# Designed miniproteins, single chains, continued (3), part 71

Each design is a single chain, and the fold is of that chain. pLDDT is the mean over its residues in the fold that is shown.

## One batch from the design tools (miniprotein)

Design m10448
Fold by ESMFold2-Fast:
Structure m10448 (fold): chain A 74 residues (1-74)
Amino acid sequence: MRPKLTPEQRERLRAALREGLAEFDKHIENLKKEGKKPTPEEVRARRLLRFALEDKPIDEQIEEIKKWNEELAK
């Protein structure tokens, strides 16, 4: 199976996702410092970023994101 992304495109996407995950982790850490807990939605968003970084099949990543967006649309 050949992915739609080139290796260069995948590395750029991965770098952006790592940056997003780092900022998200910082946000969660700040919430904990303020005595707050991350919401289930925030935990799910972090999981999706992790799925993307773990190089899950693109189709699987798309399906997970689609299902998550549908759940949050309510």
Scores: mean pLDDT 69

Design m10449
Fold by ESMFold2-Fast:
Structure m10449 (fold): chain A 79 residues (1-79)
Amino acid sequence: SMEEEAEKAVKEAHEKAGRLQRLLQDRVDEVLADPELLKLLEQASELAEKIGGAKTPEEQIEYAKKLIEVLDELERLLS
């Protein structure tokens, strides 16, 4: 169902966000020095808020997928 797809997408986004948060804790100085990293973190924060505010499974899926894309870009830049 769409509800199950939404739950899976949100779970994947939250798990990825948790992994990146742990990675970033040891790299605070690098993040503060990089405007691109700060912009991506702001976008991730905004998308996480939108997931929490979403009223339909379709919106949850859309925002979760966008969050995953932003988190993947953050991980790429930190590699």
Scores: mean pLDDT 86

Design m10450
Fold by ESMFold2-Fast:
Structure m10450 (fold): chain A 86 residues (1-86)
Amino acid sequence: AGAPRVVEAKAEPSRVTAYPGETITVKLRALVEDPDGNLHEKEVEVELTVPADARGRITLPVAGEVEFNGQRVGAVAEVEVDVKPR
């Protein structure tokens, strides 16, 4: 007995260009290990809003949930945002 766990997570794309206050969509790819030690690839789309006061190059956490055998498992990755002035 055990809960599935995320062993790797990444954002695709890993880097985007956006304006302050813009909402961007990235894919969160997670590698999930089940209680028996088997690995499963999962993807979810995550919407992120760039902070209205953001400037220069920032890193935003990409947090989402992937489903495995009726359970939801949290995954977190990072995306780099090159913030453009309006």
Scores: mean pLDDT 83

Design m10451
Fold by ESMFold2-Fast:
Structure m10451 (fold): chain A 98 residues (1-98)
Amino acid sequence: SHMDQIRQQAQNVIQQAQQVLQRVADLEAETPNPSAEIRHQLDNARLLAQQAIDLAQRALNETDIKKAEKLLTQAQVFLLAAASDVFVVERMIEKRKA
């Protein structure tokens, strides 16, 4: 059903956001004494990934298909933003090591 597809996509968002949170933890471990900019980006990535999980969890519990679609779309936007912040930090760390 269409609702089953939304639930599958919401579960996928949760899994990917959890991977972003793990990557944030790995980058923090790799970066003793990070710059304020790196700290800010990692903090933002963590917040955005947690918001993606929260929105996707709400989509899983929603019975109205239109509301579930809206929550899922919002969760996907936050997930992409979190992944982008991680990518920026990875580039900053790479430049520092060069």
Scores: mean pLDDT 90

Design m10452
Fold by ESMFold2-Fast:
Structure m10452 (fold): chain A 85 residues (1-85)
Amino acid sequence: EREAAVEEARALLRETAARVPDVASFLEAVGEQGAALVRAGAAPEEVRALGEAGVEAARLAGPGGEEAAEAIRRATELLVAAVEA
């Protein structure tokens, strides 16, 4: 279910945002954009492109960047799987 994947991805990003507050707003924005793309019926490559850009940006953000990048990578895989189904 696409909605189940969207909620799981958003929950993962929210939990990570609680642990890395310096990037919390960024993680929330990425989650909202990913959810919007999936609900709009975007192609898997568009979801992957957003995820890849998010991972790169998170790694450059400083403390907690790698944890944020890992969460974005995992959330992206959940959303891509839902779009491909």
Scores: mean pLDDT 82

Design m10453
Fold by ESMFold2-Fast:
Structure m10453 (fold): chain A 68 residues (1-68)
Amino acid sequence: SAAEREALLAELRRLLREALAAKRAGDMQTADSYFRQAEALMRRAIAEGVASLAELVALVQEVRAEME
């Protein structure tokens, strides 16, 4: 559903922001954990047809720009 897709994309944004914040702070273990969680969520989103690879790439670029 649209609500499930929105919730998944919101959780992905959260995981990516936490990963980038940890990386900027030098906490590489925490950053790696969040990046692995984000990667797993992205793989499931593609497999289940919730989001395309292009949409997920755009979302990653958007979050990186927001954190600059």
Scores: mean pLDDT 86

Design m10454
Fold by ESMFold2-Fast:
Parts: C-alpha cells; sequence; structure tokens
Structure m10454 (fold): chain A 60 residues (1-60)
C-alpha cells in the first residue's frame, strides 16, 4: 500500500479519480507531486522513489 509508505515517509496523500497526490512539507514550503493511478498499478515503487526524491533534494 503505497499511500501508507508515503505517510510513513512524512508525506500527506490525497487520492483523486485519476491521480495519487503526494505532498511533503519541507520547512515552510509544501511540495506536491501527482502520480497517475495507472502508473502506480504498474510500478507502485514510483510513489516511494518520488517521495524520497522530494525529501533528498530540499533537505540534504
Amino acid sequence: DVAELARRAGAEVRETDDYLEISVKVGDETRTVRIPKASLEAHPEIALVTILALQVEPVP
């Protein structure tokens, strides 16, 4: 369950009809990425990799 992994990584997850929207709060900014559900069904690891990328880039 990619949504639970995202929340455990410090992200907030909002599910829409077509996308999984993942938001990470870094300091006083919120960074959001949208992943198509079709991509998540094929490669659920994409959400985790995206969250890690958001965390690594803004907070080294």
Scores: mean pLDDT 67

Design m10455
Fold by ESMFold2-Fast:
Structure m10455 (fold): chain A 67 residues (1-67)
Amino acid sequence: MDAQRKQNLAKSGDLLIDQGDWYEKQGDYEKAAKLYQKASDYYRQAGDFDKADQAQQKSIELQQKAS
């Protein structure tokens, strides 16, 4: 059942976003960027390309802040 697997991947992405937001709020931009990048991969595997693109863009922004 591929649909259930995709739903679980999307939920994993959501949890990674929540963790990334927490680290961004703490000023840990490197860890936040890594979590957003992982979330993007999970959303892409889930077929949620809009969320994947948003997470990837946010990861790039956070990487820029970390530098």
Scores: mean pLDDT 85

Design m10456
Fold by ESMFold2-Fast:
Structure m10456 (fold): chain A 99 residues (1-99)
Amino acid sequence: MEELEKLLERLRATVDRLLASPQATPVQKRIAEELRSAIDELRDALKAGASKETVIQLLRRVAGLVSRLIEVTPDPALQAELERLFAEIDELISKLEKE
């Protein structure tokens, strides 16, 4: 699923930038580290040929962590970027559930 892999790459890049930022709060960094772990778990599951049901559950976990990160992000530009990524994840979940 090339679309999902590209989305995960973009999300990972955003998370890595946040973790490297001196402006990131301890709460943001904690959620970002959990999100990084969840992204890596989802990527490993995809490489292992995990079931659609497993992929959907892992995507829901990623979406939940993105939502939590949005709530604790004071920067409007980063908040908007995370909201766009969240919408793309939600669309992919809906698309996978229809298959």
Scores: mean pLDDT 85

Design m10457
Fold by ESMFold2-Fast:
Structure m10457 (fold): chain A 63 residues (1-63)
Amino acid sequence: SFKLQAAKSSIELARLFTQVPERVRDGVISAQQAQKIGADADPSLAEEAKKALEEARKKLEEL
């Protein structure tokens, strides 16, 4: 579905942003977007979105 594809894209974008110190905040936003788009409707995507969000928040705390 379009929502699942959008959620996957937001998760990947969050992972990429989290690797760049100046873009970690965008990583948090993208991970939250993934959860809102429907990652929570698919248990595997929900877990990936949650992990991406946790990693981005941890990186933000370390800055």
Scores: mean pLDDT 78

Design m10458
Fold by ESMFold2-Fast:
Structure m10458 (fold): chain A 110 residues (1-110)
Amino acid sequence: MLSMDQIMAEAKQGFRDAGLSALKKGEEYEKQGRLKEAARYYSIGASMLIGGLGISDPLTLRALINLGRVYEALGRRDEAIELYEQAIAASAPDSPEHARARALLEEVRA
């Protein structure tokens, strides 16, 4: 039988794989201009990655930033701002994700 650590590692891997698949599907819809479908899949992906990796993981942060950009494009400005602020708060100050989320927040507030 697998140890508890091995079972937990497999569960986290499952959430990661499912989250990454959802992000890829979101990106495909975004490229097609299907922003509502893109938002749905980015939201699913972000939720799965939060559960598997935590909010401070770079993959999770990228999912939140992508969701924010799509919400901004949909005119959902307040929801986009919340996602950018969440990504900033959860990211390392010297990370690319922190820099990108901050730039997007300043742009949407302009």
Scores: mean pLDDT 85

Design m10459
Fold by ESMFold2-Fast:
Structure m10459 (fold): chain A 91 residues (1-91)
Amino acid sequence: SRLDELEAEFNRKVQELEKLLREIQKKLDEGKKVSKEEIEELKKKVKEVDKILQELVRVATAEGRLQLMIELGTRNSMLRMQYYMLLKEQK
């Protein structure tokens, strides 16, 4: 279904974002400077996840899939928190 396809795409993009977050966090933990280009790529990946999530939530809402909406919102909130914490460590 369209919902299943969107959920699969969301999961794929989330995995890509989590991998990039881990790679950048590892650099920070090793005392290495993260480039402006790496931060811009991270911002782009966050926006891509947000766009897929918006469409996925729209479809899930229309189908009455309340539990799925809660789960997706929770995962996105956790990723955004990791992203903002990582950006704060850059200072």
Scores: mean pLDDT 82

Design m10460
Fold by ESMFold2-Fast:
Structure m10460 (fold): chain A 125 residues (1-125)
Amino acid sequence: SSMKQQAEELANQLAKQMEEVAKQIEQDMLAGAQQGVGQAVAAIAQGMQKLRDLAEQAAKSTPLAAKKVAEKLEEVAKRFREAGQQVIELANQQSPEDGAMLSYMTEQSLAGLEAEADKLRQVAE
């Protein structure tokens, strides 16, 4: 494999790991809406930390990985905004307090993902 192929493979692997973490966070948010937010808070926070760790790995690797991971974080942020609205609505129907907590956590998570994507875009330049 060429060095370019190796760089592309690394970028794709990091993006795939982010996708897996993002899906787990989405599942944890849904479980929180159905079973109680307190049980989901730690799992969601841990998932968000894993996304930040992957972003740091991308920033320290190659400009290509930084760019691809920034694009993936933006995709994940859009998905969390859309899916989060549905999960928050479900939680609000069962408990307005749980809905408010999930809304707050979702907004904080989105702000964090957008900040990490912006940092990676600067590294990719």
Scores: mean pLDDT 82

Design m10461
Fold by ESMFold2-Fast:
Structure m10461 (fold): chain A 54 residues (1-54)
Amino acid sequence: MESLKKLREKAEETARSSDPFEREVGESLLAMLESVVKIESKTSEEGAKIAKEL
């Protein structure tokens, strides 16, 4: 939770770098974090779906 937010902030800073290489690294990190959030959301949605049906 807290660590993920810190990681995201760091990745955003890196993605805003003037250096194309650093920017690419930052974008890759952001994409990875988005994937993690998406998996988390899917897990939560699965639980909510079951609860809503029952």
Scores: mean pLDDT 71

Design m10462
Fold by ESMFold2-Fast:
Structure m10462 (fold): chain A 109 residues (1-109)
Amino acid sequence: EEERLKRLAEELQELREKILEKNAEMLAAGLSEEEQEELIKVAEEVKKEIEKKKLSAEELIKLAKEYLKKAEESEGLEGYKYLVKAATYASYAEELLREKGVDLRPPLP
């Protein structure tokens, strides 16, 4: 269990660094109010899906990695939508690991 939690924490830490870097790029892009509203809606839809499916930390990390890859392969608003999905999955994984005694600072946006 300790080895499993350590591996998940290491994977999530690497993922956090990439998400934070991409999030900084997104903020620098100067999104419109309409684009920001679409991103908020995407985050809200992902949150509902997570709550409905009761995803594990491993499943959340897997989905975060998958959507981060899609964000890297996409341009503009579509890429930012994938980034928001990745960040939302990673944030929920962080909370689940924190409940098990893993504290990751700073928190994901």
Scores: mean pLDDT 81

Design m10463
Fold by ESMFold2-Fast:
Structure m10463 (fold): chain A 74 residues (1-74)
Amino acid sequence: GIMERLEELEKRLKELEKLFDQLTPEDQVALVNAREGLEELKKNPEDPNAEKKLERIEKTIERIEKRVKEGKLA
């Protein structure tokens, strides 16, 4: 369900946030936007667009994680 996906994304965001100062400026902005989106969904999980918003957050996190693994750091 959406709550389980939110918990998984929270864990992944926290791991990326530990690396925040090492991220490129582009990835820092993207990570902040992903965090804000996740907090909005946590406050309103009944949002009719929750699924689409969640998919956008997941894609952003996945992209940053891939770039970190490829050594695309500042």
Scores: mean pLDDT 86

Design m10464
Fold by ESMFold2-Fast:
Structure m10464 (fold): chain A 92 residues (1-92)
Amino acid sequence: SLSDELKEALKKVIPKLPNLKVLKLENNNLTADEVKALEELSKLKNLEVLDLSNNNLGGRALLVLPELTDLKELILNNKNLTYEHILDLTSL
């Protein structure tokens, strides 16, 4: 599937970009099944801006975001995100 291809591409590319500051993954139909691909983002310790908008992410996908300690801007316009998921993220 296209999501499996994106997941493999992320696993291959992310380790080669240790100084990446901006990552845009908007409009990629990412779902809870791609959580393992989002775990690779935790290796991007210099990441400052992450755009996950217009995906189908659930709350479990947000569990990897606290590992991005340099993250200054997170863009989340996802149909499957609820107010409770956003509150949990901001309480960290």
Scores: mean pLDDT 66

Design m10465
Fold by ESMFold2-Fast:
Structure m10465 (fold): chain A 85 residues (1-85)
Amino acid sequence: MSVEEILELTKESLERYGELLKERFGAELEVEVEGNTLRVRLSNPATGLEAEAEVTIAPDASEEEIEKKLLELADALLPAIQALL
């Protein structure tokens, strides 16, 4: 699969997770893929919480490099997710 295809699959997984966050916490998760860039925005309008992270992956990246970049994105969002709990 291309990097773009992997990011689109990641977007689908994150959107599914976002539905759970909306249902449980009233949080909004917006996921956008633009070429080799994945952007994630987490907000809670009731609390004023807002966090954003993005990752750009080289088009020739290995599966290991893609996984590492996605973990970096997750780590950047972790404090905001913890604030929802």
Scores: mean pLDDT 78

Design m10466
Fold by ESMFold2-Fast:
Structure m10466 (fold): chain A 84 residues (1-84)
Amino acid sequence: PPRTYRIDLPPESHDAQVVLELVRALYEQGLRGGTVVITLRGSPEQNEQFRTELEKLAAEEGLRVTFSRLPDDPGGLRVEIREG
C-alpha cells in the first residue's frame, strides 16, 4: 500500500487548522500519494467539532477526507486524509 503516517491524538480539543498544517508538511516532506490516519478518542462532542472543521478546511485544500467509527470506542473517530 502507499505510505501511511499515523497520528493518535489525546482525548481533548484539537485545532483542525494546526493538524491540517502538519498533514501538508508531511506531504511536502515526501508522503505524496500517501495517507495520514488520525485517531481521536474520548469526547464525541469535541471529536464532531474537529470533524466538521477538518472537513471544511480539507475541502478548501482539495484533500479527500474519510471518517469512520472506532469499533472499540463508539465516541471515537478515525480520520483518513489523502491528496485529492
Scores: mean pLDDT 76

Design m10467
Fold by ESMFold2-Fast:
Structure m10467 (fold): chain A 85 residues (1-85)
Amino acid sequence: DRVLRSALQAIIDEARSRGLEEAARKIEELLKTELDTMSLEEALKRAREILIENGASKEEADEIIKNAELVAELTKEEEEAIKNL
């Protein structure tokens, strides 16, 4: 799923930029192993939990997840726009 992949990649990139390397690594593993079995909501929830467990504050995790939700929505809009051409 391109939408789910884009959202998780945005979280990985933002986590790395903030020095949350272990969180980024664990979310990258999630992307590689469970992409086809997770909903977007479930993936974002699990990623948020990983961020907090690996040193992110609740506020920081919520900000990272909110950005990923926006990336997911934009990716979905792009796919729908292409389909309707």
Scores: mean pLDDT 80

Design m10468
Fold by ESMFold2-Fast:
Structure m10468 (fold): chain A 78 residues (1-78)
Amino acid sequence: LAPEDIVMIAGISSAESVEEGKRLAVELAREAARKAGLAEEDTKEVEVEVFEFDGKRYVVAHVLKDGKPVAVAIVRVK
């Protein structure tokens, strides 16, 4: 099988709420995937995770292709 590399484009943005952060992270991850050469239809599978670090919340969205991550965006929640 050909080697598969994860295209990680760290888009650092901020949002005032977790819900806004989820929306922004998904949009940024999908845009990053398109810029990395994915077809628009291949950008629809997105996983979103929320984690807390040092008392602050972060939202991570990653676009999957065939169950594998190809683009990632991170949004900080104020």
Scores: mean pLDDT 72

Design m10469
Fold by ESMFold2-Fast:
Structure m10469 (fold): chain A 68 residues (1-68)
Amino acid sequence: NDAAKSGEAAAKMGAAGDSAGAATAGWHVYREGTGEAKEYGLKAAEAGQAGDSAAASRYGQLAFEKGK
């Protein structure tokens, strides 16, 4: 599932402090995902764009878990 893989990528990038990478991955989840995964992907993207890498990581992990 491409949305779940992008959510996992957002979580890993956010945890590494790569807020821009996490934002890009979060937008990918938003475009590909459905339901809760899509909503968490949007939140990860918004947090990443704001420079909040920790929040982007958390929402990326949730997108991964809901996108399975």
Scores: mean pLDDT 84

Design m10470
Fold by ESMFold2-Fast:
Structure m10470 (fold): chain A 70 residues (1-70)
Amino acid sequence: SLRERLRALADRLLARAEGSTEESRASILEAIENSEDEELELWIELLEAQEAGRFDVGPELVAKLLELYK
């Protein structure tokens, strides 16, 4: 599922991030579990781009996320 894919991505990125707190990890996982499919797809694209070192796509994907939150 999209949620499982995003969770796996988040776990990989958090494992490489120094200084990640237990609270920040729990907050991220809770947000993933409460997100709808459209939000999950956009977060997957953002995190996959970040993992690949591509930050140029971030602003466009963030704009799409903001449209979902209205």
Scores: mean pLDDT 66

Design m10471
Fold by ESMFold2-Fast:
Structure m10471 (fold): chain A 72 residues (1-72)
Amino acid sequence: MEEVRERADKLLDEVREKAKGMTKEQFLKEIQKAALEFDELIDSDPNLTPEEKEQLRAEFLRRLAEIAREVL
Protein backbone atom coordinates (compact mmCIF):
# COMPACT_ATOMS: atom_id res chain seq x y z
CA MET A 1 0.00 0.00 0.00
CA GLU A 2 2.76 2.51 0.91
CA GLU A 3 4.64 1.59 -2.31
CA VAL A 4 1.48 2.19 -4.39
CA ARG A 5 0.97 5.58 -2.71
CA GLU A 6 4.62 6.50 -3.42
CA ARG A 7 4.06 5.67 -7.12
CA ALA A 8 0.83 7.72 -7.07
CA ASP A 9 2.72 10.72 -5.64
CA LYS A 10 5.32 10.49 -8.42
CA LEU A 11 2.63 10.29 -11.13
CA LEU A 12 0.84 13.32 -9.64
CA ASP A 13 4.11 15.29 -9.42
CA GLU A 14 4.80 14.47 -13.10
CA VAL A 15 1.32 15.76 -14.05
CA ARG A 16 1.97 19.02 -12.13
CA GLU A 17 5.36 19.53 -13.81
CA LYS A 18 3.99 18.75 -17.30
CA ALA A 19 1.07 21.14 -16.72
CA LYS A 20 3.57 24.02 -16.80
CA GLY A 21 3.50 25.21 -20.42
CA MET A 22 0.69 22.92 -21.59
CA THR A 23 -2.60 23.92 -23.18
CA LYS A 24 -5.85 22.94 -21.41
CA GLU A 25 -6.46 20.22 -24.04
CA GLN A 26 -2.95 18.73 -23.64
CA PHE A 27 -3.29 18.84 -19.83
CA LEU A 28 -6.63 16.97 -19.89
CA LYS A 29 -5.00 14.23 -22.02
CA GLU A 30 -2.15 13.94 -19.49
CA ILE A 31 -4.68 13.61 -16.62
CA GLN A 32 -6.48 10.84 -18.53
CA LYS A 33 -3.15 9.07 -19.21
CA ALA A 34 -2.13 9.27 -15.53
CA ALA A 35 -5.51 7.88 -14.40
CA LEU A 36 -5.22 4.92 -16.80
CA GLU A 37 -1.61 4.22 -15.74
CA PHE A 38 -2.64 4.23 -12.06
CA ASP A 39 -5.60 1.89 -12.75
CA GLU A 40 -3.20 -0.59 -14.41
CA LEU A 41 -0.81 -0.31 -11.44
CA ILE A 42 -3.44 -1.12 -8.79
CA ASP A 43 -5.22 -3.79 -10.88
CA SER A 44 -1.90 -5.66 -11.35
CA ASP A 45 -1.13 -5.72 -7.59
CA PRO A 46 -2.26 -9.10 -6.11
CA ASN A 47 -1.68 -7.87 -2.52
CA LEU A 48 -4.46 -5.26 -2.65
CA THR A 49 -8.04 -6.11 -1.66
CA PRO A 50 -10.92 -4.91 -3.90
CA GLU A 51 -11.80 -2.38 -1.16
CA GLU A 52 -8.23 -1.02 -1.05
CA LYS A 53 -8.17 -0.75 -4.88
CA GLU A 54 -11.43 1.25 -4.84
CA GLN A 55 -10.10 3.53 -2.07
CA LEU A 56 -6.77 4.15 -3.83
CA ARG A 57 -8.54 4.86 -7.14
CA ALA A 58 -10.91 7.35 -5.45
CA GLU A 59 -8.01 9.10 -3.66
CA PHE A 60 -5.97 9.36 -6.88
CA LEU A 61 -8.89 10.77 -8.90
CA ARG A 62 -9.63 13.31 -6.12
CA ARG A 63 -5.99 14.47 -6.14
CA LEU A 64 -5.99 14.72 -9.96
CA ALA A 65 -9.16 16.87 -9.73
CA GLU A 66 -7.41 19.16 -7.20
CA ILE A 67 -4.42 19.58 -9.57
CA ALA A 68 -6.83 20.34 -12.45
CA ARG A 69 -8.56 22.98 -10.31
CA GLU A 70 -5.20 24.62 -9.49
CA VAL A 71 -3.99 24.64 -13.13
CA LEU A 72 -7.26 25.28 -15.02
Scores: mean pLDDT 79

Design m10472
Fold by ESMFold2-Fast:
Structure m10472 (fold): chain A 75 residues (1-75)
Amino acid sequence: SKLERIEKEIKELEELIEKAKAEGLDEVAELYEKALEFLKKALEKLKAGDVLEAEIDEGIARIFLATAKRLEKHT
């Protein structure tokens, strides 16, 4: 389900944050933390039945995630 997918993505993102912090990639970690914030908001909204608002927050999270991955490659 979409709920289970987002819960899995949250766990994976928490692991990415810890790895980035351990490697001293502070800016990358901050962007992953912003992505995590919006994924958690999306999960909360999805559980409340606010599917459209959840999709908006998921979209914002993906922008931060893409930016973090781009910065990680060019750092």
Scores: mean pLDDT 86

Design m10473
Fold by ESMFold2-Fast:
Structure m10473 (fold): chain A 75 residues (1-75)
Amino acid sequence: MEAKIEEIKKNSIELVKTLVELGTPVEIAVEYAVREAEKSLSTIPGLSEEEKKELLEEIRKEVQRAAEETARKLA
């Protein structure tokens, strides 16, 4: 379970970085990456509804940070 959650986090961070590098606005890139992470988390058996919600909120914060850092590097 932990390995799959870490993979989803890494994929979400990579996705948001790629979108920002391609010229997608930070806010739009973050929302897209979070939406894809939510779909991926829903495929993991054994996660409770509350655990999924908390993980998604953590992913949103990490994705937001990665998007802002990537945008700063491009400036």
Scores: mean pLDDT 82

Design m10474
Fold by ESMFold2-Fast:
Structure m10474 (fold): chain A 81 residues (1-81)
Amino acid sequence: SMEEKKKRQEEMYKGAEQTYKQLSEQARKTTSLEKTAERLRQMADDFEQGAKSGMTKEFGKLAKEIKEEAERLRKEAEAKA
């Protein structure tokens, strides 16, 4: 049913969001802000491609959120320099 498809899409989105948060947190502990920003940007591109493939529109929203986070970290790296 359409309800089951929506629920599955929501579960996929939550999994992707959790992965993003975990990777962002781990990267911040083990690498520079610049490398963290680059890593997040690459992940955002992957999620944007997923959204374009028709999997879920929520991946597009998540990609935008990740791009915004990457930009914030890039600005922090520039301010530190």
Scores: mean pLDDT 69

Design m10475
Fold by ESMFold2-Fast:
Formats: C-alpha cells, sequence, structure tokens
Structure m10475 (fold): chain A 70 residues (1-70)
C-alpha cells in the first residue's frame, strides 16, 4: 500500500555528501561516516535520490536523481 505523498528534500541535509554516477556506496559511506546500505538511510541524508545497482557484490551508483520542486 502506498504511503502518503512525499515532498522533495531541498532544505533537509544532515551530511553534505557529493554523489556521482559510477561512485561506489562504500566511498559515500567513507566520506560521510554513515551506514548508507539501506535506501531509507540514503533518502534521509541526501538531497537527491541515489540509484544503486549491485555489481560483483558491491553497490555502485548508476544514477543520481534530483527532486525538482513542484
Amino acid sequence: MRPEGTVPLLFSRTVPVPVRAGQTLEEMMAASGLDLSSEEARAGIFPTQIVLEEVDGRYVVVAVNSDEEM
């Protein structure tokens, strides 16, 4: 069942972590010092949505989606 509508996180940030396509999840965790293995943790920290794909047993950033204000 779908939750209530979400809003973009344009002003909410705990740790400013620069993210790029092709970057590994562990590099982001090392930069922030946070456990980012879960989608909820990533969504709660970054002002963007991180799309990960498992490659050879490691999560790699395949896309970075920024929420545009509506």
Scores: mean pLDDT 54

Design m10476
Fold by ESMFold2-Fast:
Structure m10476 (fold): chain A 97 residues (1-97)
Amino acid sequence: SELEERAARIKRRTEALEEQIFEDKLKQLTKGLSPEEQEIVRKAVRLILEAAKHIFSDPEKAMQKLKEARELNKQIKDKPVGEELNKEIESLEKRLG
């Protein structure tokens, strides 16, 4: 239907904007980190974003992704970056109760 076609176009545009925001934030957050730490941060941030998408629709899935993000965050040696990610994880955990 036309509504399904409009929904598909909106989804593609939203996904492109989300990817751009992700890359911009990741670039700022990982400035000066090693390639190995950049990869860990990328994975942790992706899990946090996925948890945020599921916080109201699938709280169990959101909680599981936040646990995985916490484990990756323990591997980040850069304290400021680790603290920023921990703050985001705690904020989402608080919303889950």
Scores: mean pLDDT 79

Design m10477
Fold by ESMFold2-Fast:
Structure m10477 (fold): chain A 74 residues (1-74)
Amino acid sequence: MLPLLGRYFVEARKDGDGKITKEELLEFLKKHGIEMTQEEVDALIAELDKDGDGEITPEEFAEWLRRHAAELRP
């Protein structure tokens, strides 16, 4: 699952927007077996979204996943 995260970040960067939307984040998490509610995803975005636009950068998301990957995979 974690190796596919790198691929997702590369695709997001290639797409040229450089940011991950709430819908993309929700879909990604569900596909990788990370079950989160929309409220939890909103909280995650609020924590990582320094601009307040409701989107996060792939770098911010990578840092969050590195911190929480061990907790999500006991």
Scores: mean pLDDT 65

Design m10478
Fold by ESMFold2-Fast:
Structure m10478 (fold): chain A 89 residues (1-89)
Amino acid sequence: MVSDDDLQREVDESMELMSKSVFNQMLSRLDPATKKKVEEAVEAAVKEGFSLSTASRAAGLILQGASPEEMIKQGLPEKVVRIVAEKLA
């Protein structure tokens, strides 16, 4: 049985696995040059201390046409949104 605190950690772990799958699927549909840009954007965010889940979700939303404002409203940190959007522009 999952405690209140433990439930949040399990959700974060599931998000990481889900984000890796979604991110990899998106990368497979991109031109090599765009794929490299997306990979570099995610790496830049991870180097700044963000999780792969957060970074790849930001990249995925931008590729799907989400605005930075929509991503911030969904709970993504402004810094990760800026890093990823700047690399993908």
Scores: mean pLDDT 71

Design m10479
Fold by ESMFold2-Fast:
Structure m10479 (fold): chain A 97 residues (1-97)
Amino acid sequence: NVFPITDTPAALAGARIGVRAGAAGLSLEEVLALADEYARRHNLNAEERAELFGAAVLGWVMARVLGDAERLLALIDARDVAAVNELLAQAYAKLQA
């Protein structure tokens, strides 16, 4: 399933964490640990934590599948959520069996 990355501070922070970790070759468990640390430091509520963790997983998948972390990070920093979600759809298409 492909869920959109939303234009919220938590989702954008999650996407950055995921993309950076994926580009660095970190595992999914390491990405989730980084997301948990961010959530604790920023006192995120349950809804914001869900957005952060979801976006971190999606960012990690995009970086791993597409291999263009610099472009992904530039689009996230520009808050071009439409372009980010287009790349997410492309990553999903590559993962279909």
Scores: mean pLDDT 86

Design m10480
Fold by ESMFold2-Fast:
Structure m10480 (fold): chain A 59 residues (1-59)
Amino acid sequence: MEEEALEEAKKAGIEGFVEGLLSGLKQTRDYELLKEITERLKNRDWDGILELMQELAKK
């Protein structure tokens, strides 16, 4: 994929993912993860969000 197409795909995926994630985190009351995801989302740091999720998956 071209960089532009990949970036748009990441954005769309992140938006849907974040909506579901925020709902789940609200239920578990994981404030630490919620704040981290929200901060990276505000900065449109798609790579940072993906990296954070990969690190959490290792745990």
Scores: mean pLDDT 66

Design m10481
Fold by ESMFold2-Fast:
Structure m10481 (fold): chain A 61 residues (1-61)
Amino acid sequence: GELKARTARIIGTLVAYELGLSLDEIREVGERVAQYAREHPDLSLDELRELARKIAEELKK
């Protein structure tokens, strides 16, 4: 639900911040992970955290 999507945004934001991304990239990771949580409600928070790492590493190049 929406609470899970909001939690996913926070997870994505924290992962991107820890990986040293820019503020704009941090926002992008958070929003993409939140959107994935909405589109894929079966995903666990741990799976969303791993997704956040993959997205962040792609942006970091």
Scores: mean pLDDT 84

Design m10482
Fold by ESMFold2-Fast:
Structure m10482 (fold): chain A 61 residues (1-61)
Amino acid sequence: LLPETQVLEQSFKLKDGSTVTVKITATPEYKYTAEVESTSDSPEAKRIEDIYKEGAEVLSK
């Protein structure tokens, strides 16, 4: 078990000047959630969202 809930925020600046911010929350029970905020609906932003959401889901198992 983790000692406490951990929150990690990471921002990515895309080629078109848009920003994608990812917020990952990890609970003491090793449950992970990823929340993604994007200023653009570009394919690059969608790929980043999919990667982090999938990763959080896999890590929560």
Scores: mean pLDDT 74

